Designed miniproteins, single chains, continued (5). Designs and how they scored, part 14

Each design is a single chain, and the fold is of that chain. pLDDT is the mean over its residues in the fold that is shown.

## One batch from the design tools (miniprotein)

Design m16459
Fold by ESMFold2-Fast:
Structure m16459 (fold): chain A 76 residues (1-76)
Amino acid sequence: MEEEIERLQRLVDEAAAAYDAAVAAGAPLEVQLDLAMVLIAGAVTLVATRNGMEPEEARRAVEELEERFRALKAKA
């Protein structure tokens, strides 16, 4: 469990750094949104894992967020 939490924390940190770099470089909105979604998915998975949620429940929550994000992206 601890090793998985450590791995997820590293992924969140890397995703955050990638997002910050893209924003600083003035990347297109689509790229910024894609990186933001990766960061959000990682953060949700980390929080769920730390709180003892089942991996299946964490995956379902991420899928629901991805679906909502895709709908917003299509409307923008």
Scores: mean pLDDT 78

Design m16460
Fold by ESMFold2-Fast:
Structure m16460 (fold): chain A 90 residues (1-90)
Amino acid sequence: MRKEVLTVEFEAAAGETIEEAARRAADELAARLPAEAESASGAVTVGGKLAALFSIGADGTVTVTMLVDDPKAVLAAGTKVVATANVFYA
């Protein structure tokens, strides 16, 4: 089994919650997975703090687990959001 690291970065939109930003980051990373990838698992940081863990299955199903005390907290526009995952191949 081969693995590689994939990272996506963006800025939070005005009025976006931590949960919305984390889910968007996971979805964007899922959209960037190579077709030959078997799965991926990773983490999302928001403003440099760990906010969520996520996994992407072979069928493209994205599962996000929030780790923050208040996932509905609204972010300041321009807050840096980073998703980093290990991508696994057969």
Scores: mean pLDDT 83

Design m16461
Fold by ESMFold2-Fast:
Parts: structure tokens; C-alpha cells; sequence
Structure m16461 (fold): chain A 89 residues (1-89)
């Protein structure tokens, strides 16, 4: 898994997500990962990646959690975002 934020976000670590909103795609392993690892954050499910990323861009969520390889490829093409954390899960 990886945690994606807007470039220039004040969120730089997992600890900075306490009390923040985390976008996930509903029904995915990312939703379960977020609920297990960030009990002090509000987990906001979205129907699609496009909606989760748009919500992040609009400031409706503070971060998005998803597949690390997919998000790394996405960031390589979209410099508006940065990855602040990666795990093997």
C-alpha cells in the first residue's frame, strides 16, 4: 500500500493523518488497510479511483491510500501528487 497526498501538503508521515480524512476505493484491500492502520482518521470510501483522486485534488480528503505500484506509476505521470509512505501490504 501507499499513501498519496497533494504536493506541498503539510501531511508528511503516517502520524500526520490522525484526525484527517483518508480516501479509499470502497470494497478494496486499501479500505481494509486504512481501517486497520488509521483508527484515528476518517476513512471516506469512493466508488472509483477517479473520484478518490478528484476528492484529494479538491481538498475533500487529505490523503488517498491504494496499491503502491499503481500509485507510483500515477505519480510518475502526475506531478501534482506525492507519496509520503509505502508498505509491502
Amino acid sequence: MAILVLRGSPIKSKEDLKGKKIGVVEGTSAEEFAKRNFPDAEIVPFPSWEEALQALKEGKVDAVIGDAKWLEEYVSKNDDFEIIYKSEE
Scores: mean pLDDT 83

Design m16462
Fold by ESMFold2-Fast:
Structure m16462 (fold): chain A 90 residues (1-90)
Amino acid sequence: SEATERSREEQVRLLIEVLREYYEENGDERALELARLLEEAVEAQRNEDDERLAELGERLEELWEKLPEEVKERIEERLRERREEEAAKR
């Protein structure tokens, strides 16, 4: 549904913001690379470029899996906090 798609776009936007903030605070270029790939995936989704979206999805999964568990947990925790903050402002 369109509502589900908009919810997914919002979640991806928040993740991009969290990844960029993580990079600014920690200098972790892997977080910046993930943010860039997510931005490209959003554009591919809008353009209905399923082939490009699949390619970007595989690259995103590979890079995420290569992150240390500590980094993943910190990103996921920040994303959870951001989602709660956004929900409170509605």
Scores: mean pLDDT 80

Design m16463
Fold by ESMFold2-Fast:
Structure m16463 (fold): chain A 78 residues (1-78)
Amino acid sequence: MIEQEILDEAVRRARETAEKAYKEGKSFDEILVEAIRAAVDTALELAEKHGLTPEQIRRVIDEATRRAEEIAKEIYKK
């Protein structure tokens, strides 16, 4: 399903972004914001490229945001 593929890529970008921010010594709030932005920007770009409906875009963005928050917490807690 294309929504799942978009979500997987958004999560991958969020994790890479969060890990980089953590290595740079950024605060939890900075890591969280950067991870969410990476996930949302990636999800929105891919959703637009694949012609997703507004309802599908909303679902993917909501899920990408939740997963990015979990990733930021996971990386910072270690």
Scores: mean pLDDT 84

Design m16464
Fold by ESMFold2-Fast:
Structure m16464 (fold): chain A 102 residues (1-102)
Amino acid sequence: MEVEVKGKTEPFDTLVALIKDAKGTPEQVLEAVREVAEVESARLIFNKDKKEILGVFKFKKPLTVEQAIEVARALAKASGAKEVTLLGYKDGKPVLKITVKF
């Protein structure tokens, strides 16, 4: 597994996940994230033609970089994806980008 982290390592309240080559369902993706952290709200968009899932998750407590990497692992396992890109936001501002390749 290859992990690339760019930006600030400060905790973030919102996570945008782009899941490529997804074989799982949006519900499986949501359940996987909930195993790592308490989700306040979630919006999931599935592009069947591209086999991509775009997820936007708002958390009840801010996440650390370590928790975001656990989310990426859970997402890859649930979706069967080879690559997960995460964008972390704090107060609506992008602070962190994590790319995980399996």
Scores: mean pLDDT 79

Design m16465
Fold by ESMFold2-Fast:
Structure m16465 (fold): chain A 71 residues (1-71)
Amino acid sequence: NVEKLLKLLEELESLGVDTSQLKQDLLEAEENLEKIAKEHGLSVEELKKKFEEQLEGFIEFLEKMIEELKK
């Protein structure tokens, strides 16, 4: 979930980590995903689902980092 990832990046920012570039890259990745899907005649919904599945692993990694930073 892109929204959950953005919230985790905001929490990292509150802990002193600069996440501005990561937020920008994430938004650009989402926009590029839709553009690629349309350009190649692929299902936008299917590509978004795969993208969100990959984000779940990254979200778990960030949650672990936030937990370590709070120690």
Scores: mean pLDDT 73

Design m16466
Fold by ESMFold2-Fast:
Structure m16466 (fold): chain A 74 residues (1-74)
Amino acid sequence: RSEALRQRSRQLSLAGTQSYLQSAQETSQQLLEEARRLAEQGDLQASERKRQRAQQVLQKGQDVAKKVLESVEK
């Protein structure tokens, strides 16, 4: 009974975390595409800044996912 509800809450938290990670990955991919366009236009500095931002978005997504998983475990 209680375990079934806990399992469902766990599944919902994992699904939410996956959705958030997917959004972070999509945002990161968009930033990488913008970086590629800027590099093609010769703006290497702006391109590198976009790539750095893409990495930060992914890192933030991973940090949030870890925090949610820890919260679900305890």
Scores: mean pLDDT 76

Design m16467
Fold by ESMFold2-Fast:
Structure m16467 (fold): chain A 75 residues (1-75)
Amino acid sequence: EEEEQKWYDELAEKVADLARQMLAAPSPEQRDAILEAGEKEFLDKAKNEEQKKAVKSMFKTVRLALEDVEARRAA
């Protein structure tokens, strides 16, 4: 299904782009806002539970990585 494949491709591209934006963001609050907005956008576009789980899983991984970076910067 071409629309489904495009959705997963868009998700992967957006997650990679958001990761770069978060690394370049000047504050933890701005990084969190970027992550939150991206996750919400893809959850809203998800057509089924499998896609929603994929979005949540990817953004959860990014959130954990971001928390690790923030912890090191706070030290």
Scores: mean pLDDT 73

Design m16468
Fold by ESMFold2-Fast:
Structure m16468 (fold): chain A 56 residues (1-56)
Amino acid sequence: SMEEIEGMVETLAPLAPEAVVAFLRENVPSFTDEDAARLLAADPAGRRALVRELLS
C-alpha cells in the first residue's frame, strides 16, 4: 500500500546510500545494478524518490 511504501521510504532515508542499496538488493527481486548506480549518485531527495519508485 502507499502508506507502507511511505513508511519504508522514511525508514530508509537516514541510512547511508550503500546501506539502502544493500537493503533493496536483498528485498526487491527486480532491483538492478542500474538502480544501485542511480541511488548512489542521487542527493537525499532523489534517493527518497527512487526508493518510492522501486517499492511501488
Scores: mean pLDDT 83

Design m16469
Fold by ESMFold2-Fast:
Structure m16469 (fold): chain A 81 residues (1-81)
Amino acid sequence: SNMERARRLREEVERRVAELRAAGVVDREAVRELLLLELEAARLEGRVEEAEFARRALEAQEAGDKERLEEVEKEAEEWLK
């Protein structure tokens, strides 16, 4: 089911985040891949707001707009609390 696929994607995100935290560095491609996984998982779960934050973050990252990326991340953190 879509929810089972979303669960596997969430588990993959958790694993990748843990690996990146352990490494102490994060490159742009690793962040992009995480955002793509989070976007797909949120869409499969029907989490419209979370999917929109992930989509906006991806657009900002692809555009190289660091200020917009930081704004979206801050909005998402406040909303997800």
Scores: mean pLDDT 78

Design m16470
Fold by ESMFold2-Fast:
Structure m16470 (fold): chain A 62 residues (1-62)
Amino acid sequence: MKVEIKLKPSETSKEIEVAPGFTLKVERTGEEAAPGKEKVLETLEAGGGRSEPQETEATIVE
């Protein structure tokens, strides 16, 4: 299962700690995926390592 990503309308990027020592960095692309959702690039950072950026969907929450 993928982590659900929620962004406020004023946020262009967000860092989310998904587990101790694991930070998910999310950047908005400005592309609509669905009503109320945008495509974002997510990168997982852990202990000085980084994953490859992945396209996923973020829900825009007030």
Scores: mean pLDDT 72

Design m16471
Fold by ESMFold2-Fast:
Structure m16471 (fold): chain A 83 residues (1-83)
Amino acid sequence: MLTVEQRVGLALRVLGERIDAERAGDEETAKILDEALKVISSTDDAEKIIEGLEKLIKEAEEKGDEKSAKILREVLEEVKKLK
C-alpha cells in the first residue's frame, strides 16, 4: 500500500506534465496523463497502480505518443521503488 503522501507526490508529478501538455495544445498527451491521474487516485494498492500505468504506457506506445510513454515509464519506476 502507498501512503497518502506518496500518492499525492505521484499525482503532482503527473499533473505538472498534464498542465504543460494542455498549455502546449497537446490534447492527446493531456488526455493520457488525465487517465494516469485517475489510476493513481483510484487505489492505494501499488500493484493495481502499476497494472493501470502499464496499460496506459502500451496505449501511448501503440498510438506513437512517445512523450506520454516516457513520462508514464518514469512514474511507473517511482511506484515500483515505493512498493
Scores: mean pLDDT 84

Design m16472
Fold by ESMFold2-Fast:
Structure m16472 (fold): chain A 78 residues (1-78)
Amino acid sequence: SMEELEELKEIIREEFKELFPDKEISDDLLTPLAEFTKALFPDEEDKRKAARKVLLHYREKLEAVEKKLITLEDLREE
């Protein structure tokens, strides 16, 4: 749902700030990251745990996505 997606976007923003306090995440990246998190962990009721797993596992590749070197779809293939 839209409400669930918006909740995930805020959780991802908060977790990103905690994990990478010296970095910023663009609003353009929040929506695809939220959709990606839902796709990888559809049965995870703890949305914050799911978001943290995605951010920690893909930390190096998230920089490449932000720089437009790869897409979030490339990460889904793993």
Scores: mean pLDDT 70

Design m16473
Fold by ESMFold2-Fast:
Structure m16473 (fold): chain A 61 residues (1-61)
Amino acid sequence: DIDELVLKLQEEFQKKKLEEVKKNGSLPEGAELSVGPDGTESVHIDDEKEQKKAIEEFKKK
């Protein structure tokens, strides 16, 4: 299921970005930190193009 695969990839990407925030104390480029009503922290990137750019930037590190 393509939609399910896309969701899993987005979850993995968000988890990596959240881990960077916790480790460095700063948000990566193009990311926003949000807290859900249940207190769950998440990192959100608005656009797939922005996500891809952030991943490429991350690979350079």
Scores: mean pLDDT 62

Design m16474
Fold by ESMFold2-Fast:
Structure m16474 (fold): chain A 77 residues (1-77)
Amino acid sequence: SEKYKKEIEELFDRLIKVLEDAGFKEAIELVEELRKLVLEKPFSEEEYLEFKEMVANFPTEEEFIEKLKELIEKLKK
């Protein structure tokens, strides 16, 4: 839906800005890869909830990168 697409694009834009401010370059590359995937095939409701939880709960770049890789692999199936 249009509302879902707008919400996801805003979430990615905010996340990329936070990562740029933190200097987490590797995480930005993975987020950009994820963004491309979800623009071609939108998240399921469950995948979107997982992504939001991931964004809200990672204290370190390493943990965030690991979860991003897991989600990207899941979306490629």
Scores: mean pLDDT 75

Design m16475
Fold by ESMFold2-Fast:
Structure m16475 (fold): chain A 70 residues (1-70)
Amino acid sequence: MPQLSPENLARALAILEEAVAAGRGAVPLTEAFRDDPVRAALVAEAARSVGLPDSTPVERALAALREYAA
């Protein structure tokens, strides 16, 4: 499976934390970042690296990536 670089992990965590703070925690990754294809691709890659589909809600992807980072 592809491994997240520490840089990409940190960026994905920051993007997901901002989305949760904006009230988008329950929104799927593909929908939450629809207007930003670069951020959408990065968070989708991060989710796949920990075995999660692109349809995963932002808050669930954030929790999984935080556990991966620990």
Scores: mean pLDDT 80

Design m16476
Fold by ESMFold2-Fast:
Parts: structure tokens; sequence; C-alpha cells
Structure m16476 (fold): chain A 81 residues (1-81)
């Protein structure tokens, strides 16, 4: 259930308008049967975000955005670890 947990983190930190897009993505993944392949890619991307954490934070202009990204990444790490 990694994909659904990641989707919930995205819903928490991203605009509410993304909720329908996330739900459509989940439906497509279930239909295509590529859940394990997508889970592996999600884990790899979360690790890449952690490796590039300081560079990403430096690219964000606002302190609120930096704090939001930190919490977002921490929750993603908890799900994939």
Amino acid sequence: DLIRKVAEVYKEFLPTTTQEDIDKLLEELEKNGKVEEVEKKIIEEVKKLEENREEILASLPDEEDREKFKKFLEKLKEIVS
C-alpha cells in the first residue's frame, strides 16, 4: 500500500486540486498491473530527493515552502523506509 500512502502525503502537502489527479493515477496503476514497478521508482525518487535536500531547499524562495518541503520529505521517508 506504498503508493496510496505516498498519495496521502501528496494530498496533505499539495493543492486540493491535485486530489482528483492522484485518484486517477491510482486507478490507472491498478488497471495496468505495474504497481511494483511504480513502487520501486517512488522509493528511488524519495532517496534522490533526500540526497538533493539541501539543493532543493536552496532553490525555494520562501521559508514557508522550505518548511513544507522538509515535512513532505520526512513523511515520504517514513513511508519508504
Scores: mean pLDDT 72

Design m16477
Fold by ESMFold2-Fast:
Parts: sequence; C-alpha cells; structure tokens
Structure m16477 (fold): chain A 86 residues (1-86)
Amino acid sequence: SEWLKQAETYRRLAESLRRLAEEGHTEIAATMGVMYASIELHLMSHEMSEEQRELVQKVLDALAAGDVETAVRYLERLSELYREKA
C-alpha cells in the first residue's frame, strides 16, 4: 500500500531526526529534515488532505526554527494519519 509506505517513511524520518538530536547534532538534523520535508511536500502535495498539508507545514516550520523534537512529534502524527488511510 502506498499509504503504508508513506507512513513508514515519516516514521523512519522521525526516528532518524530524534537520534541525531539526541547525539547533539540538532543543526544537522534540522537542515536535513527541512530539505527532505520540502521535497516530499512538493512531490506529494496534490495527494494530501488539508490536515496532512497542515502537519507537513508544521514540520517544516519547527525544523526551520531548529525545534527538532516538535518536528518529530508532527512527523509521528503524519505517520499515524497515513497508516489510518491504509
């Protein structure tokens, strides 16, 4: 299922960003996360609900502010929403 693949992608991204931040690489995590989330939003935007688009924007805003933990929480919520659609 494409929905399950996307759910897993957001879950893995959340885990990777949290691990980098826990290891003290918060700026690297934020930079990588912004690049990834921006590309993903452009590729998938037309398939997103308003709730999904809002959550992706919140991830981007949190990462741009260097708030990796907040971004991780929104990525986990995105993963959950995509899993619910499957």
Scores: mean pLDDT 78

Design m16478
Fold by ESMFold2-Fast:
Structure m16478 (fold): chain A 106 residues (1-106)
Amino acid sequence: SELKKKIVEKLESLMRILDKAIELAQKYNDEEVLEILRKVKEIASDILLAVRNDLPFKKSDIIKKLEEMKKLLEEAYQKSTNPELRDLIKEAIEKIDEIIKLVKEY
């Protein structure tokens, strides 16, 4: 479906943002933020695989995982003192909100 393609494209975009954030957290030795970002990436990868493979996941379960990722990223944002890293985390949160909206329509 067209909605599935849009969800996959947004999840892939989210993964790219998370990878950039992880690289910056590693560069600045922000271990607490790095751990959170890696956990968020793991959840994002699981959702991407589920959506791509048409696994029988309830929309509510995917939304709950996306909301969990958002809460973890909000925690990472509060813990980070690096402005570039904070901007990437905020961009990732905004991308999750876009994905939640698309999943609700799916």
Scores: mean pLDDT 89

Design m16479
Fold by ESMFold2-Fast:
Structure m16479 (fold): chain A 87 residues (1-87)
Amino acid sequence: MEIPVFTSKEELVEFLTPLIAKEENYAEIVYDTKTGKIYLNGELVAKTTLPAYEVQEAIIEAAKKAGWKRAFSFVEGDKIYIYATKK
């Protein structure tokens, strides 16, 4: 299956929400701002052409909709890291 490419924040949220919800206790989401690639726990799950700010908002919204209580983010080089936990 080809990796989906998202150009809409709403579509990205809808796609990521069930994927994040399937993770048991911890989700590490990495967005590579140079390639547009999005990784969930080390697996490439999506690509996007959205600006970095909208991608970060979409990932945090998807984690909240997935029922995850805590999420935090940091930037290192060209990558945005978002960590979410159920506890």
Scores: mean pLDDT 82

Design m16480
Fold by ESMFold2-Fast:
Structure m16480 (fold): chain A 68 residues (1-68)
Amino acid sequence: SSVDRVVKLYEETPAGSEPPQTPLGRLIAGASGGSAAERAKRGRVADAGLELGLSAADIARGIRAAEQ
């Protein structure tokens, strides 16, 4: 599923200060809680998900699933 693909992207993306590149990635990082590195990671997962053609809704669900 698209959600499972996002979970795998999350697991493969290291925490770090590298900023997200897309408007969606920046929005997710800015609206997110936790450390700067955790926020940036979520944004970069969103960037990778968009590159794969995944919807913003599936990206959000996948990030939530990966963190539970």
Scores: mean pLDDT 84

Design m16481
Fold by ESMFold2-Fast:
Structure m16481 (fold): chain A 91 residues (1-91)
Amino acid sequence: SLPPLSEEEYKELLKQFEEEFPKLEAAVRALPDERWAAMAEAAKASDTSDWDEEELRAIELMAAGRFREGKELLLEHLKKKALEAIEKLKK
């Protein structure tokens, strides 16, 4: 297994996350709704058995034309997963 993060490495990862996540949010929100609709339909046609429930819900919302709700749910879930992954590395 990977060695646990030092306190300094943990703080650096959190800082990088805090700096980079707003850029991801901006990119997700800037991508046109028609691109999200196409990706959502492609995702629904694929094997999604290993996807998180929140990811499936976000795709379903975007496929239904509820782009703002789907994008925000996806971003909230991605933020939660990233922070949870960083915390697991701090062991």
Scores: mean pLDDT 81

Design m16482
Fold by ESMFold2-Fast:
Structure m16482 (fold): chain A 78 residues (1-78)
Amino acid sequence: MLSREEAEELARKAEAYLEENLPLLPEDVQRQFRERFEEAMRELEEAKTEEEIKRAVNRLKSIVNEALSAIDAVKAAA
């Protein structure tokens, strides 16, 4: 089971990854990922149960995986 501390560490790593790599994407796409990440972070901050923490973390992982795919597509096109 994922602890809040592990979830917060994962969120920090996800934020660092997005800050480093999002500038490779078009501005509109960057904005969409930042908005989704902000929403997921709010869900994590407001989470009171292990189930809520897990949902927020799964959302964060989904966002990072989608960003990874978008970044890989840009790199492959270059």
Scores: mean pLDDT 81

Design m16483
Fold by ESMFold2-Fast:
Structure m16483 (fold): chain A 80 residues (1-80)
Amino acid sequence: MLEKLREAYERFKKELEELLEFLRQHEHPHREELIARLEGVLKQTEELMAKVTEENAEEVLKKVEQLLEELQQVRELLLS
């Protein structure tokens, strides 16, 4: 479980950092608000990962997977 969580977190972090870089390089009507929100999500996820234990790893994994899905939806809205 912890290995799957680590892999999900690394994927989430990579996707989020790529989206942040895209927003910093391109003009968008809500760029500042979106950047602040994504930075907040990154911080929240880092705090969540710091609290992970073997007992709560499954619940943390579900939360990270949900955040990744939300991030992918934001990316789709910006690029589509």
Scores: mean pLDDT 78

Design m16484
Fold by ESMFold2-Fast:
Structure m16484 (fold): chain A 78 residues (1-78)
Amino acid sequence: LEEELEKLLQEAFSQLSSEQQQKVLAAVAEVHAQLPEDTSERDAAIAVLKAALKVAEELGNTKAAELLSKALKLLEEA
């Protein structure tokens, strides 16, 4: 499960330009900072992936969005 998630995330980021990666990381950091202190690691990861997916979709990077969507589904179904 962890290896599959890591591979999907690595592939998703490889589909993003450096500028797009910076925008995704900024959105992820903002969402992570807003999470309650008692948020589980899994719930935090789900929130972060949802933020990354939203940014990828807004950027029109369909391939990155598809890979992030698969990672999110895998994590939610675990």
Scores: mean pLDDT 79

Design m16485
Fold by ESMFold2-Fast:
Structure m16485 (fold): chain A 73 residues (1-73)
Amino acid sequence: GAKLEITLAPEDSLEVAVAAVKRAAPGAEFEVDEKNRKITVTLSEEEAPLIEQLTRFVQALFPRAKVEFVEEL
């Protein structure tokens, strides 16, 4: 599966980011690490094309966020 790891800046709202990501990819699996301000989004192969859209969406809303693509074997 395709995974996207989003690390928010300290000034950004984690709650707003989580809500926005869930609306953009409602079928994805989400893991939230409040301590490290990270959201991990796991997409199936069928939803993999959404990862590019989701990355652009997050960067538009949170320009200082770090977005990383993670591959699982």
Scores: mean pLDDT 76

Design m16486
Fold by ESMFold2-Fast:
Structure m16486 (fold): chain A 61 residues (1-61)
Amino acid sequence: MMDKLQKEVDESFELMSESVTSMMSDDKLLEEAKKALKAEKEGKKLGVVDKSVIKRAKKLK
């Protein structure tokens, strides 16, 4: 209930993280996405940057 502002803040951090990941090469992006996906499968918490890397890598197919 009391996280409408938190959602907007999270969206802003996601946009900033997308800016950072857009500066990465395709091969580096895929390697970072593999690491993030492996960490997620192992139950580790993903950061905003990790989520942006996964999103970018999926767009690359």
Scores: mean pLDDT 70

Design m16487
Fold by ESMFold2-Fast:
Structure m16487 (fold): chain A 68 residues (1-68)
Amino acid sequence: MSTEEIKKIIVESASEVLSPEATEELRKEVEKAKTAEEAARIGALIAKKEGKFDEFILAVRKKLKEKE
């Protein structure tokens, strides 16, 4: 799976779980990430600030499994 595909999954998961404002912040920060791991870390931190960490991680894991 490419870094771009993982970034897309992270942004899509954010749009389902987080507020529109947090999703936009996450999208901008994830765009700057050079690796999939960095993108995932950024997404997790923003989700944690919103109090939606567990819901966000579950959404990301579900989408990743569908693409394996």
Scores: mean pLDDT 81

Design m16488
Fold by ESMFold2-Fast:
Structure m16488 (fold): chain A 80 residues (1-80)
Amino acid sequence: SKIQEVLDDYRAKYAEEYDKIVDEARKNNWSEEEYKEKLREMSEKLIKELEKKLKEAGMPEEDIKLIVESFRETLDDQLK
C-alpha cells in the first residue's frame, strides 16, 4: 500500500541519517548536548516529512497523530 511504502521509506531514512549523526559526532568530538540537538533536529525534520506524506497518502489525521506521537515518545526516551 502507499501508506506502507511511506512508512518503510521513513524507517530507512531514519536509520541512515541516525548512523550519519552518530559517525559525525564521533569524528567531530561533539558534546552530548550537541549530539542530542542534532538528533532532535534530524528526527523532527523526518517526522514532519512523514506526517506530510501520510496525509498525502490519505491516512486519517487521527492515525497520523498517533504515529507521530509514538515516534516523538521514542525520541524523548532515547534522549533521556
Scores: mean pLDDT 83

Design m16489
Fold by ESMFold2-Fast:
Structure m16489 (fold): chain A 73 residues (1-73)
Amino acid sequence: MIRVELEYTEEDGRFEMRVSLRITRTTPDGVTVEGEGSGSLVVEGDENLYRIGQGQLRALERLLEEARRQEAA
């Protein structure tokens, strides 16, 4: 199973975003194997909002790619 959680806050010109990723797999003998990853970004100013969004999207893409590699292994 792959679980992704996103939370973001915008207040008074400050933007904060957090991304967390969890991947869980159960082996045939009933052992659960779990991997986790997280990232955060905080920036201020309107010109920076674009860069914030792009940075977090790239971080999420990277975490999802890692999760897919773990499932393929």
Scores: mean pLDDT 60

Design m16490
Fold by ESMFold2-Fast:
Structure m16490 (fold): chain A 95 residues (1-95)
Amino acid sequence: SSYLERVRKLFDEFISLIKNPEMKQMLSDFRDLLLEQMSLWSEEEQKLVAEVVKDVVDTIKTKIDNGLLSEDEGGLEFIGRFYTKLLGAFEKQVS
């Protein structure tokens, strides 16, 4: 799926910015688990997740570029924002 490739590329580019090895491993594990789960989901659900990942990555990169977050702080904020936005998106889909 093009959405799976898009999510992988977004994570790989984001992870390349992280310097802390523990954070890199955590994000890599999260990426791999997410991609495995997404492969079992519908094309529409894959698209939804890809949009959430893109939005979160863009937001965090902007904050890093503006000096508001370190790259490693961005990694932690990514996980929190991703879960919050994903839940909101699924709530809208089932409502």
Scores: mean pLDDT 80

Design m16491
Fold by ESMFold2-Fast:
Structure m16491 (fold): chain A 100 residues (1-100)
Amino acid sequence: SQKEALLTYIGLLLHEMVELLKKYNNDMEKVEKETKEILEKLIEHLKKEYNATEEQVEVIKETVEEALEWFRKNPNPSDEEQKEFLRELIDKVRERLAAL
């Protein structure tokens, strides 16, 4: 379904953000810049291929900002804390997308 595709791509982007944190040694300015570039390309793809609505796009943008803010506030999270946060974030996104 479209919503499952959106959720899958959000999960992939969040995973890529984790890899960027490692790549840039938690330099949030570099992580945020590259994350936003990936996000812009992802939004274009989702609108073109999946007819993502403006409301769905807003949920995705807000999710990415929430993840960036959490990593800014938690600069050295344990693997367990990071996995739990991302799990809760994905669950929240699934509920928000289901409500649309």
Scores: mean pLDDT 88

Design m16492
Fold by ESMFold2-Fast:
Structure m16492 (fold): chain A 101 residues (1-101)
Amino acid sequence: NPRIEQLRAQMVAAAEAGDLASFRELADQLAEELKTIPDPAEAIALAGQLRRDVVAPLVQKANEDPEKREELEKLVEELRKITDEVLDAIHDHHLARKAAQ
């Protein structure tokens, strides 16, 4: 899905820039796109991969700049919370749909 790939790339860039507001808006858009995937395991796997992809560059930057380590670790915690909200929304959506059928 080219829209999901575009959103993932934009979210990684927003995370690297520390743009939490843009990251939240993109996360909401990604959650809606991921809800359209018929296989809930695929949707959850894609969201989990994004969570890893946004965290890895920031962990690397924290290791390269010890003076910014605490700030970057706090940013990583906020990004993890937002991506966990996406995972929860996808899981809840698929459970509700399954229960309704």
Scores: mean pLDDT 81

Design m16493
Fold by ESMFold2-Fast:
Structure m16493 (fold): chain A 75 residues (1-75)
Amino acid sequence: LQELRDKAIEAAKAGDLETMLAYVDEFVAKGGNPAEPDEEGRHIAEHASEAGQASVALEILKYLAEKGLSTDPPL
């Protein structure tokens, strides 16, 4: 599971939205929650934003909202 999330983060930082979403879909299919932060407390969207990929960060947040997932406590 961690490997798929790490690959999604890598693709997000590179600006590869299609590859990022493919890894996120696989991660969710295997029971992972892509809204959970990594070991440093950083979400996929935060990694994308820090790398300058603001549009990719927005798309992952939109994806999580569409799937009913949240990076915040239930609100």
Scores: mean pLDDT 73

